# Ledger of designs, part 73: designed miniproteins, single chains, continued (4)

Each design is a single chain, and the fold is of that chain. pLDDT is the mean over its residues in the fold that is shown.

## One batch from the design tools (miniprotein)

Design m14512
Fold by ESMFold2-Fast:
Structure m14512 (fold): chain A 64 residues (1-64)
Amino acid sequence: ELEEKVRRLIEMSRGAGEGLTRITEAVSRTTGDPDAEEITERHRKRAEEVVKEVEEELRKLLES
């Protein structure tokens, strides 16, 4: 039960990160900003870091 809820939260966090990356890519494509590729890459790395941090914290809750 709790483990299933934690897994769903991790999946939602991943989905949100992917959604934000896609929005950033769409804006880049629309504006033609030459720095957009670097911004998109930084955003993607940050999203991955946040997802890992959330997963670790949720796992700690399950172990408690």
Scores: mean pLDDT 68

Design m14513
Fold by ESMFold2-Fast:
Order: C-alpha cells, then sequence, then structure tokens
Structure m14513 (fold): chain A 91 residues (1-91)
C-alpha cells in the first residue's frame, strides 16, 4: 500500500540520519491521506514528540531486520533502547 511505502521511506530516512526529511515526509503523508480533523490534531503535536515517535518506529524496524538476519544479541540490545524511549514518552 502507499501507506506502507511511505512508512518504509520515513524509516529509511531516520536510519540515514535525515530526521528533518523524515518529519517533512510524514507531514506530507498526513496532508494527503488523513482527514482534516486528524491533520489538525497532528499540527498540535510538538515536533520533539514527532521526532521521538519516528525514531522509535525506525528502531523497531531495525530490530525486525536484525532478527531476520539472525543477529539476536544486537536485536535484544536495541529492544532495551526502544523500551527506554517508550518509558520516556510516558514519563
Amino acid sequence: SEQAEVTEEIIRLVEEGKLDEAIELLREYVKKYKSEEEQKIFEEIPEEEIRRLIEAAALGARIDRLEAEGRLEEAERLRRELEEREKELLE
């Protein structure tokens, strides 16, 4: 789906350190595919929060890739990092 393709591109940009480009692509996706009500809600989310969310998503995708490659110890280390990031979002 177009949503899956955009998600994969956002994750790729984050992994390449292109976080600002990843955020811009997410903003374009929201404008194209989300309702006006959802767009308004998204505009109210602080950029720092958006950064944390997309970094967590990219980390999750990297964990899945490492598991597929049999790199289980590296995947476990990144899972712990993801859990800490998720705790910070919840405080």
Scores: mean pLDDT 79

Design m14514
Fold by ESMFold2-Fast:
Formats: C-alpha cells, structure tokens, sequence
Structure m14514 (fold): chain A 72 residues (1-72)
C-alpha cells in the first residue's frame, strides 16, 4: 500500500481516469513539472490543477482520518 495508489484512486474519482497513476507517481516524486504536463494532457488547465490536486489530497487525508477515527 502506497500514497501513490491512494492518490491515483482519488484522481480517478475526480475524472482523471487515463493518467491517474502517472500523475500520482509524479506527485509522490515531487516532479511538479511532470504533474503539470500530464494534467494538461488530460484536459485540466493550469488554473484548475491546484484546486484539483488539493481536492484529491483532502480526500486521501479525509479517508485516513475517518479510518483512524475512534470514539466511545
């Protein structure tokens, strides 16, 4: 299990189906130039890339927080 796999799943949920794995790998590697190129190739303009990546990251964090949630 890797953060790349979780991020790829959230990207697919947001409509980035074809290149989700490559984009997730580039994000994990810190290759932001590659991320920009792959997102542009997927039809995501530069001005929407930040919000989209933030939404995907928030979903990954949200799932982790919900999974680790404990209350009694």
Amino acid sequence: MSPEERLAEELRKLGITERAEEIAQAVVNGDMDKVTELLLASGVPKEKQGPLLTAAMLRVVGDALDEGKEAP
Scores: mean pLDDT 74

Design m14515
Fold by ESMFold2-Fast:
Structure m14515 (fold): chain A 83 residues (1-83)
Amino acid sequence: SEGREFAEKFAKKLEERAEKVKELIKEGKLEEALLEADIAIALGHMAISILKRLGDEEGVKIIEEQLKKIEELRKEVEKLIAE
């Protein structure tokens, strides 16, 4: 389905952004890591909105799984900044 193809391609882009966040964390660039995570989360919510309009509930789940991982990374960055 068109929605599934979109979801899979977008999930790969979110994975690439998650890897960027991890790299920024390793470099100690915590404010940049937080910003990149926030951008990725916003893009993921946009993708979910598109998939809901396309009626692809499985596509929504694919994006939600990637969002959960990025949200966990964001919480890790917040804890590191607070320390």
Scores: mean pLDDT 87

Design m14516
Fold by ESMFold2-Fast:
Structure m14516 (fold): chain A 92 residues (1-92)
Amino acid sequence: MPSDVEVLATLLIITLTVAINDARKGNYDAAIEGAEIALKIVDRLEQAGADPELVSKIREALKKAIEAAKQGNYEEAVKYFEEARDLASKLA
């Protein structure tokens, strides 16, 4: 059976995939909202005992993605969302 970490990591991957698709469609407010939801999932992953190095890297990538999106640097935002999703896949 999947662990709480595996379930939360899967939810994070789905959330980030939606955020990436929203960013690619130019729906940047929805992409930022998705990233903020992803940060809350990362907090739950940390509480569930996920690898603290991976948690730290995912959190950093998400914060950089949000900042880039707010500055209109959308290619950079998508890059950081994809980095966060790849890191999350290592927890699934």
Scores: mean pLDDT 85

Design m14517
Fold by ESMFold2-Fast:
Structure m14517 (fold): chain A 84 residues (1-84)
Amino acid sequence: SMLDQLREELRRRRDQILAAVRDELSDEQLAALRREMDRLIEETIRQAEGKSERERELLLTKTMVRMVGLATDAVIAARRQRKA
């Protein structure tokens, strides 16, 4: 389905983002970040139900930006903990 394609694309982007920050985060921090991203992906799929192709593309873009934001915040928090 179109929703399954959206979920697959978001999961691919999740995995790319996690790979990019893996060396900045502990295994526990990576697992927590993955759980937050997975929650966000499932929220996005629920919001995408009944939407047009254009609206789904906008949701994909917004969710990708939010996932990058989550990863950025996690890295900043981890770096602060290492300096304390």
Scores: mean pLDDT 88

Design m14518
Fold by ESMFold2-Fast:
Structure m14518 (fold): chain A 86 residues (1-86)
Amino acid sequence: SEEVKELKKLVDELIRLEQELSNLIKNNAPKDVIKEQVKELEKKIKKIKEFIKKNEDKLSPKELVNVLMHIIAAESEALLAEKYIK
């Protein structure tokens, strides 16, 4: 469905932002840069959660589980990054 395609694009964007955050940490980027990347990641997580709530009836249980797994991974990465920059 179109909603599944849109969700896939949002998840791909989430994965990209998560990889960018991971790379910034690995390369010892300035704390302010890491903080801004965490904000972008959290913004994308919020957007995906809102998309799911709006389109829940159009998504299969398997698709919901898969996207929730990606959200949990991204939230975990954001929490680790926040602890790193404290």
Scores: mean pLDDT 86

Design m14519
Fold by ESMFold2-Fast:
Parts: C-alpha cells; sequence; structure tokens
Structure m14519 (fold): chain A 97 residues (1-97)
C-alpha cells in the first residue's frame, strides 16, 4: 500500500496536511472501509486541530472493524488524545465512541 506508507512517512515527519491528503487518496483507492487509513487520517487531523473531522473518521473506522481490532484502534487514539491533553481532544473521543 504505497499511499498508506507515504502517508505514514509524512505523519512521522510532522507533515500533517500532506499525510492527510495521502490517507484520503489511500481511502479512495482501497475503499471507504479501509480502517487503518481512516484511523491514521484521524490522527493527522488531530495534529492539525481539526477535531470534528477526526471524530467523524474515527466513527467510520470503528464501524468498519469488529472486536479486538476496534478496541485496538480506540486505545491507540486514546493514547494520542491523552498526549495532546486538551478539552477538544476529549470531546472528539466522546463523539467517536
Amino acid sequence: MELLERGNEALEAGRYEEAAELYREAIREAGPDHAEALVNLALALLRLGRYEEAAELLKQAVAAMTGAKAAGAVLRLVAELLDMGDDEALALLSKAL
């Protein structure tokens, strides 16, 4: 998954807008239920302060997964939100769950 890997590289480099664009392209090519790309797009949007869009994508990602995979995605996002430590991040978690 070239687009997903390029998105991950951009995300790690702090290029959040580029990462978001690459993840959106990965979703368009792999399908709207590509849970990994949806979760990573939500993380990029959190870093950009776009909490409402991130919440919507997290809701889609959780809907595309079952059981342990859904729990894993939620735990990963909870860890990122706790690292950010703000009320908007906590509001996003409430909307997504």
Scores: mean pLDDT 71

Design m14520
Fold by ESMFold2-Fast:
Structure m14520 (fold): chain A 100 residues (1-100)
Amino acid sequence: SAQEEELKQILLELLEDIETNDEESVEERFAELEAYAETLPPEQRTKLTGMLGGLGLILSLPKDVRKKLIEFAKELLADESLSFDEILELLFLKISEAEK
C-alpha cells in the first residue's frame, strides 16, 4: 500500500541519517516524525512510534554494531517480498541479539 511504502521510505531515510552520524539531523527528524505520528490513525501511529523506538535503541549501541544493524535493515528493505511489519520484526530480533 501507499502507507506501507511511505513507512519503508521513512525507515530508509532515517537509516541513512544515522549512518552519516549527523546526530542533530537525526534528532530533528525523530521530533518531526513523532509530531507526524500524532496526525495518523492509531494503527499507523503505533507502527511509526514502534519504528522510532527501535531505531533509538540502535543509536545507543557501539558504532560497529550500529553499522551492521543498518546494513541488515537496508538488506531487508531491498527485499520486495517483506512487509513493513516483517522488516521491523526481523530488525528488532537482530537488535535483541546484538544486546546479548
Scores: mean pLDDT 80

Design m14521
Fold by ESMFold2-Fast:
Structure m14521 (fold): chain A 71 residues (1-71)
Amino acid sequence: PGTPLTPQEVADLLEKAIKLYKEGKIEEAERLLTRAHVNAAPELQPDVSRAAKLIAEGKIEEAEKVVESLK
């Protein structure tokens, strides 16, 4: 089994998911959000959940702010 995703790896997945949502590729974006959620280190789970919820609510700028905090 792999090591949990680092903050940078989680940020990269969330940024790709946000880009896909902006492009209307919702299914592909949700796959990346699921990957981030399943594989993120336990301490990163709240940030992943928050970003995913903001993306689902169309609050893309707030989601981008959460991603920025992980870098």
Scores: mean pLDDT 81

Design m14522
Fold by ESMFold2-Fast:
Structure m14522 (fold): chain A 74 residues (1-74)
Amino acid sequence: MKLPTLEEQLAALREVARALRVPLREFLRGYIRLLDREKERIANDPSLSEEEKEERLAHLDAVRAALEAELARL
């Protein structure tokens, strides 16, 4: 699977944030909650190796931090 870089994800979110400031605030809050649930699902996924779980959780943590930074700017 192709995972976008943190910078690419952040750039896309900033573009949307500039277009939809007020509506996007609630969307970003919801997305952060969704990421927290996905982290829990990945941690409990029996089909993934411990190394794969670690890598995926690290990526989700980075995305979550970027989303919180964008939310703070709105």
Scores: mean pLDDT 75

Design m14523
Fold by ESMFold2-Fast:
Structure m14523 (fold): chain A 64 residues (1-64)
Amino acid sequence: ATPAPEATAAFRRFDSDGSGTISAEEAALALLELGLHPSRAELEALQDADGRISRETFLAFVAA
């Protein structure tokens, strides 16, 4: 499993505006940097009602 500090660092890199959320595209790039290849369906499932992925949801996915 990817260490939580590395996953958090990847998320912060793409959370450039500090909103605490990233887009599915940004999440895909962050996960790719961590050596993961999420499917489109997985990325869609991680999105909240606003189409954004929270830090907690992102970290839970990389820990799975």
Scores: mean pLDDT 76

Design m14524
Fold by ESMFold2-Fast:
Structure m14524 (fold): chain A 86 residues (1-86)
Amino acid sequence: MKAKATLTIKNKKSKSDEVYEKTVPADFQAAVDAIEEGIKKGYKTIIVTVIGDESKARLTANAAALYAKKKYPDEIESIEVKFEKL
């Protein structure tokens, strides 16, 4: 079954009040690259939507969220993960 997992990231060190939005396949590197691009460009709100099979989308989003929190503790204020079946 196809699903989407939406990562909503609040950047503590924002340079722009604009929202960064990116949709990626259920691939760990693609999700991480999208998160890092939003952080590097200084967006206050970063939304990464992971689309794939239910298990892969969930696993990818949770893994990417954990990685980002660990790598960017000073940049990331919060990460919310929302999961929806398509």
Scores: mean pLDDT 83

Design m14525
Fold by ESMFold2-Fast:
Structure m14525 (fold): chain A 77 residues (1-77)
Amino acid sequence: MSPLEKFVEAGLALKEAVEARDAAAVREAAEQLIPLLSGRKRVTLPLAAVTAALEAAAGLPLHEQTGVIMALVDRLS
């Protein structure tokens, strides 16, 4: 499976978890996204900016973390 396909699957899982208000599922999906964003090939996101945003969001309340992650997923779709 390509890194982009894995990113889309993780992003869809994250969106579902956010809609379900499931903090554990949100965390699991985010953990799947982070390694994929470390890949420099076959992804359409600016890696440095996305990594910085996720690191900054790590200290925020869950609702703000989910907002940042959802915005990143929407940029891929």
Scores: mean pLDDT 56

Design m14526
Fold by ESMFold2-Fast:
Structure m14526 (fold): chain A 68 residues (1-68)
Amino acid sequence: SPLEEAVRALAARVEEVLREGARAGLSPEQMFARVEEVIREFAAEHPEIPELYLRLALHEARQAIAEL
């Protein structure tokens, strides 16, 4: 479904940001700021994504950054 595809694309984009940020040596704070920006951009491009999924993506990114 379009929603499932959008949610999957959001997850992939967040993973890409974390991977690129880690490779570039960004701080946890810089990586989190970039993730917030990407989620905001995705929300504007995909109004069909419920806020709950955006909040979940942010929470999961925060945990992933803590493990780096």
Scores: mean pLDDT 84

Design m14527
Fold by ESMFold2-Fast:
Structure m14527 (fold): chain A 72 residues (1-72)
Amino acid sequence: MKAELEKGVEKAIGAVEKGLTNEEGISIEEAKAFLEEQIKELEKILPELDPELQEIAKEIIKRVKELLEKVE
């Protein structure tokens, strides 16, 4: 169970990182909505993650929030 959740989190983290590095020509508003959705899911499962994954997730959440602030 936990190992499957951790794999899901790693996939979510990878998707967020790809969202930060790839610009697909979608609107900034659509990109923000997508990233905010991913961050919400990460924050929801954050307490159930191992400490190492929690630190990685927190860093990604920080980077995404900073990116969203820069766009606005």
Scores: mean pLDDT 66

Design m14528
Fold by ESMFold2-Fast:
Structure m14528 (fold): chain A 69 residues (1-69)
Amino acid sequence: DLRLQADRYIRNAQSLDNSINQLKTTGDQLSQRYPDLRDQIDRNRDNGIQTLQQNRDLSLQQAQQLLNQ
């Protein structure tokens, strides 16, 4: 069922959005706790967010491709 497969990709994208929000919150807290490491923490957070956003976008593309068949 193409719609069930699309729903799985949409749910994966939602899970990735939740992970992005958690990473933002955790990164901000760590940067405040370890000011000497702030630049490194912020870069690692931003790199992680970018990877998760790319995976989210790919999941949404797969869902849309299945629904457009």
Scores: mean pLDDT 86

Design m14529
Fold by ESMFold2-Fast:
Structure m14529 (fold): chain A 80 residues (1-80)
Amino acid sequence: SVVEEAREELLATRPDLPEEERDLILQAIRAYLERDIDKLEEYLTKLIEMHGKRKGWSEEETQKVIDEAIEKLRKEIEEE
């Protein structure tokens, strides 16, 4: 499957990422392929939260990045 191929490629190219982060990326890819926008937003939010905590961002800064990313995603999906 595309997701299984993506898992192997991600492990080969980005073994430096935590397993939890790689798993979230694969779940986001699956949600995107299934056109499940709600799940895609959920996984994107979790990815930004994990990255922000690792980089020492405040909760306020992390939430701002999440809000901006979700707004951008919604605009890209609304292309007609």
Scores: mean pLDDT 78

Design m14530
Fold by ESMFold2-Fast:
Structure m14530 (fold): chain A 110 residues (1-110)
Amino acid sequence: MEKYKIRIEIWFGGRNTREDAEAAGAAIEKEAAALGGVEAKTELIEGEPVETPANRAAAAERPEASPYRIKLRVEIIAESEELAEKVIEIARQVAEGFGAEEVKIEVEKL
């Protein structure tokens, strides 16, 4: 059976976005697991560009403004196109619920 690889990048910005990103990732994994025939992996990436010692030093000079956004990367392997579509809809709804700034979706047929 041909599988579908779905890569979803969800961007969170502003204050207290780490907890929102972590909760969104957990919600997506839970809903994906409930569908069956879906494997989901989430990865939380703090900052874009990725936080470095130099960037962290610059951030310390501007404590009122978050210099970094949090990116939640979700990689999903779905056993059918219908499952892929359902997981994409779940991810969009979860991202919207947690106030995501941007959602980028890429779908690849394996």
Scores: mean pLDDT 69

Design m14531
Fold by ESMFold2-Fast:
Structure m14531 (fold): chain A 79 residues (1-79)
Amino acid sequence: SERAQMAEEGYLEALKRLFPDVEFDESKPLSVQAQQVYDKSEEQREKLLKAEEVALRLYITGAFSSVEELVEAIVKEVE
């Protein structure tokens, strides 16, 4: 769905802002891109899980109307 695509795009953009030192391969599934963070410290793993929780909550509740709004909400809550 369009909303699911928007959520995936917003989550990926939020991950790029939260983990700027990680090289994300956008040709891969989002789950594979998220795995690129897993070899980091415990803090970075917890930060990734928090980003996933926030993104899923916002998707389920419909609490965003654009990719930009979703990105800003995820980054703000995870920082």
Scores: mean pLDDT 75

Design m14532
Fold by ESMFold2-Fast:
Structure m14532 (fold): chain A 100 residues (1-100)
Amino acid sequence: MQLSPEEARIRQLAVDAVLGELPEFLVPTPEQQKRLEELVKRLEELMRNQAPLSEIREVLEEIIDLIAEIMRENGVDEETVERIREEALKLIEHLEELAK
């Protein structure tokens, strides 16, 4: 599927968000950085231990919500944040489908 440059960027930001990675232009607070690192570590442990998909989903949603908060605090507009969040949730749904 051929994406526009804007759609490709939104998708990349959504993938990065699901992986707990922040774009260079986003500056988290020390507390947000620590929380993100804790969530990513928890996600890695759940995946390694083959935890239920429901538990993996909860941690992924917490990562996405935290990244959305960081985006808003760094001046990203709400419409863009919502688009990235929606794409990230679609990626989680797709991963759940593939795990079945």
Scores: mean pLDDT 76

Design m14533
Fold by ESMFold2-Fast:
Structure m14533 (fold): chain A 86 residues (1-86)
Amino acid sequence: SMDPETKKELEKEIIEGVLAIAAAVAKTVTAREKYGIKDAEKRFALKDPEVERAAREAMERTARILLEKGEDEEVVREARERVLRE
C-alpha cells in the first residue's frame, strides 16, 4: 500500500495538473475568441490581461469545485500555489 505522505504528494501533483489544464484551456479558448485561431498563439494574445484573467478565473473556479466535492483543503491550496508560481 502507498504510504500517506507519498499519496498526499501525488494528490497535490494530480490537482496541480488539473488546475493547470483548466487555466490552459480557458487561455486558449479566450485568445481564439478574441484574436482568431491564426493570432491566438502569438505573445500579444497570450499576454492579454483579459486572456490571463480568464485563465486565472477558470483555475479558481475549478479549485472551488474540487473543494465543494470534498478534496483536501491543503492539497488544493498547495496545488493552486504551485500553478501560480509557474
Scores: mean pLDDT 87

Design m14534
Fold by ESMFold2-Fast:
Structure m14534 (fold): chain A 79 residues (1-79)
Amino acid sequence: MSKEEEENLFHSYAQIIVAGIKLGIIPKEILDLPKEELIKFIKELEKNPDVRLRLAMEATKVPLEEIKAMEEELKRKYG
């Protein structure tokens, strides 16, 4: 994976994680997982179209500042 592809992945995952925590679908402890396990967890969630839609809708309500803070945390832990 290129550095640019990884940055885009972290931005997408930041939106999913923040929305998922607010919906109670993703545990706050998600960031305690290794990178490979976190990716696997997110991919499993995305297999359910209803979950994917709920996450996307919730993400539109999240301030950009919260998404950017999560993106920075993901880059810090996994980048």
Scores: mean pLDDT 80

Design m14535
Fold by ESMFold2-Fast:
Structure m14535 (fold): chain A 63 residues (1-63)
Amino acid sequence: SPEELLARVRELLDRMQALDDEIKRIEAEHPGSPEAQERIAKLRAEIDGLSAEVQRLADELTA
């Protein structure tokens, strides 16, 4: 149903926001750290994966 798809999109967007907040926290707490940069890269990759899923669900909503 469109309502369930919208709820799933909202859940994914909330998860992406939480990951972005974590990235900002890591950047603030450990600026210039190579270890922090590796962790941020992994979190960004996770956000990219969630973004792709959001796009897939959005395409289903418009089909």
Scores: mean pLDDT 85

Design m14536
Fold by ESMFold2-Fast:
Structure m14536 (fold): chain A 55 residues (1-55)
Amino acid sequence: STFEKAQEVGLFANQSREKLQTVRDIAEAGKKQGLSTEETVELMKEAVDAIEAAE
């Protein structure tokens, strides 16, 4: 799945459960819009970076 792919690339290594939920919501939205697993993982990386920058 897209979420499992994101875990493989280490996107969730230092994320809280609330941040993980936000990233998961982005992944589900991407899949619903017809994005590939790879494209969705890139969006998830951007979301993680944005969350970290906001802290």
Scores: mean pLDDT 69

Design m14537
Fold by ESMFold2-Fast:
Structure m14537 (fold): chain A 83 residues (1-83)
Amino acid sequence: MNPELLREDARRDIAAMEALIAEAPAIAALTGPKRAAALAAARIVAVSGLYQADELERVGEDELAAEARRAAERLLETVRALE
């Protein structure tokens, strides 16, 4: 893996997770299939974030791994609260 691309991908994905957390009120306002789809998509992003955090930790990007893990855990908690 190219370390610079790995860091860029991680920062982009962390920003995406934070954006989804900020969208929680908008997701809560959705109804039926649209809300279910939005929650499912956010959960997939959160789970992917946890896998990315493990990979970052494995390659020694400990600070970035911790940021990714916190964002993913917060997003997963947000999804659970909206279910």
Scores: mean pLDDT 85

Design m14538
Fold by ESMFold2-Fast:
Structure m14538 (fold): chain A 62 residues (1-62)
Amino acid sequence: MKVGSLLEVDGKIGVVTRVEGDTAHIILDGKEGTVPASAKEGEEVDVILDGKVRKARVLFVE
């Protein structure tokens, strides 16, 4: 995925702000997190937010 891709965690929308190799950096509800940059639209992935793993749905891949 690229900058501008969108994902959802517990009804909140996150946006990809930076991609570094295999890692996409996101902002969700004012918090920074990371997801695999290889994730595809419609996929459920693990998001690391504040050192905790959450489930996210990829809504849109730029």
Scores: mean pLDDT 84

Design m14539
Fold by ESMFold2-Fast:
Structure m14539 (fold): chain A 66 residues (1-66)
Amino acid sequence: SEQILAEAEVSMYLMAGAVAKRFGDYEEAVRYYQKALDLARQNNAPQSVIDQAQQALAEAQKKLAE
């Protein structure tokens, strides 16, 4: 189903963002977290998932702006 596919994609983007962040690639982390957030919102994901993506994106953006 589209919902299962979207859940998998959101999880993959969150993981890719976390990996990029771990290696200090904040530009890549921002891109992956933004994709995760956009997909989570588009597919009405649980608020906890949206909050997780928003927080991760904000932290990565803050690092990128340093």
Scores: mean pLDDT 86

Design m14540
Fold by ESMFold2-Fast:
Structure m14540 (fold): chain A 71 residues (1-71)
Amino acid sequence: SIWADMYYNAGKYYLSKGNYKKAAEWFQQSLRADPNYSDAWFNLSISYRNLGNDVLSQQYRDRGLQLQQAS
């Protein structure tokens, strides 16, 4: 989805600026557009790790891995 890619790129932009909260919000929008976007799950995991939420970070990483393994 072009919308998933646009939201993902917005997330990557905020991640590059160290704004992990805004990065997570945009990666979540990307995943609402395409829940099979494994790269968005991994970057959402990275964002939550940097926000100090290791539980959500691990859950999002595991989802990304499951999607890559299924491919």
Scores: mean pLDDT 90

Design m14541
Fold by ESMFold2-Fast:
Structure m14541 (fold): chain A 72 residues (1-72)
Amino acid sequence: MAQEELDKVLDEAAKEAEKDHPASREAGTEYVREILKELEKKGVAKIREDLKPVSAGGAYRIERKAKEILEK
């Protein structure tokens, strides 16, 4: 996946999470970005396996949306 696609995924996921929890955008987005970059080195199958929620609230929403986009 290209970096621009990652940025778009994280930006859209963060915007959705921000509507519910503004503070989660910074923490959740950065965490998801790091996970996605690491999982891409292992391939798409690993992205689906290893993408997990890290906290209640916005971070969980960001991870969920990112995973759904990656599975497409």
Scores: mean pLDDT 53

Design m14542
Fold by ESMFold2-Fast:
Structure m14542 (fold): chain A 65 residues (1-65)
Amino acid sequence: SADEAARRYAERAREAAAGAPTAEEAQKLGHSYSAEGHKLPGEAGERAAELAQRAATGAMIRAGF
């Protein structure tokens, strides 16, 4: 489903941000994943972009950025 595709995409964004060496790189990864998420078809694109942005931000906070 679109929701499952969006959640899997957001999880990838979260892991990428969590593994980033700096807060700036984590933020860039979040932005990049959000932009690429918009390319997913239909409602999945918007949802993936939104969830990826939030997941990346949450990962940064948990990593102490």
Scores: mean pLDDT 74

Design m14543
Fold by ESMFold2-Fast:
Structure m14543 (fold): chain A 79 residues (1-79)
Amino acid sequence: SMKEKIKKFIIDSIKREAERAMRERGLTPEELVKLAEESAKNMIDFYEKLFGITFSDKDKEEIIKEVVEEARRLAEELR
């Protein structure tokens, strides 16, 4: 469905941005996690308004969980 495609796009986009920010900006693990979470919340709100859709609380939690887990993974790889 369109909602599932948007969900995947948000997750994939934030994962790419987190990896780039880690490499280029030298963020701490805590800063990277915060950036990923804030970006996820912002993109969810943006795409809900843009496409006139509503993500369930479960979908929002899943998106945030996946981007936070990736940010933590990236932070650990630098050790």
Scores: mean pLDDT 82

Design m14544
Fold by ESMFold2-Fast:
Structure m14544 (fold): chain A 70 residues (1-70)
Amino acid sequence: HMKEFEEKIREAVEERRPVVEENAEDRELHEKLLREMLRELLEVSDEAIEAYKAGNTELITKAVEEVLAK
């Protein structure tokens, strides 16, 4: 479930860690990976992801609470 996705993301990040720390373009890749992770793990809309990127975590927090309560 969540742990499985988290582990897959960790493996992908670990593989790309040296590249991410070296290049500014990797910031864009990092954002895309976070966006896809949030979409798959929480099944949230693009609107919720954009709010999260802007610093508004309300929709993401609510989605996490719903998944944890299930």
Scores: mean pLDDT 59

Design m14545
Fold by ESMFold2-Fast:
Structure m14545 (fold): chain A 89 residues (1-89)
Amino acid sequence: SADSLARSAAEAPGRVAQLVQQIQQIIADLQSGKLSISDAQRQIAVLLTSIGILSAEASLGGDDDTSRAIQQQLRQVQQQSDQAIQQVS
């Protein structure tokens, strides 16, 4: 419902912050040799998809500012992830 989507949009920044922290942990584990490149890529792809869904939910709930902010964070963490993978490849 629109009400449910609006509430999801209000909570989205906190949920995105948690997902970004999970991606940063995966990057740290990749750089320390605790994760393979393929495992890191797979896990990061799932988390990036989750962030994208939160952005779409915010937009559908009528909070375009939150949706745009989430999209910016998604682009930033994607770039950080890609750079980290290149550094260990």
Scores: mean pLDDT 83

Design m14546
Fold by ESMFold2-Fast:
Structure m14546 (fold): chain A 78 residues (1-78)
Amino acid sequence: AALVEEVRALVQELLELEGIDPSTLTRKQLNQRLVEIFESEGRRLAGLATISALAGKTSEADRRGVAALLRRLIRKLR
């Protein structure tokens, strides 16, 4: 539970850094924006892994990896 909430918070921070208001997006639109952001970094598979983590479809180890990757990307964009 805690790792899913952490991934969710990091996704919100990433979208806000890209100038996107997550409250205006449907789940489908949010997923598409995440894929586009990760594709621009050459990390399309990581975008798909993030979507799976948000849906609760991944292991704890995979969610931890996604959280670490999101933190790295956020740090790069700051």
Scores: mean pLDDT 74

Design m14547
Fold by ESMFold2-Fast:
Structure m14547 (fold): chain A 82 residues (1-82)
Amino acid sequence: MKEEQEKLAREALERADRLMEEVDRAFETGSPEEAAELARKASEENRKLAEEVKEEPISFSTLGVRSAGATAQAIIAERRAK
């Protein structure tokens, strides 16, 4: 069970990292509208991933911070898209 929980947490963090990388790429090379959409999606997915690993406080907290960061990036991108 513990090994399965650790694997799930690792996979969740890896998925979160990929989402945030996609957001960063959109900020550099994509349109502001694309960056806003990807950042909003990343915020929602990071929140869902946090729920999957809520039994591990460190992973849960890390994903929560990433979700908040993605929300902030979405707000910035939406301002740029005006």
Scores: mean pLDDT 73

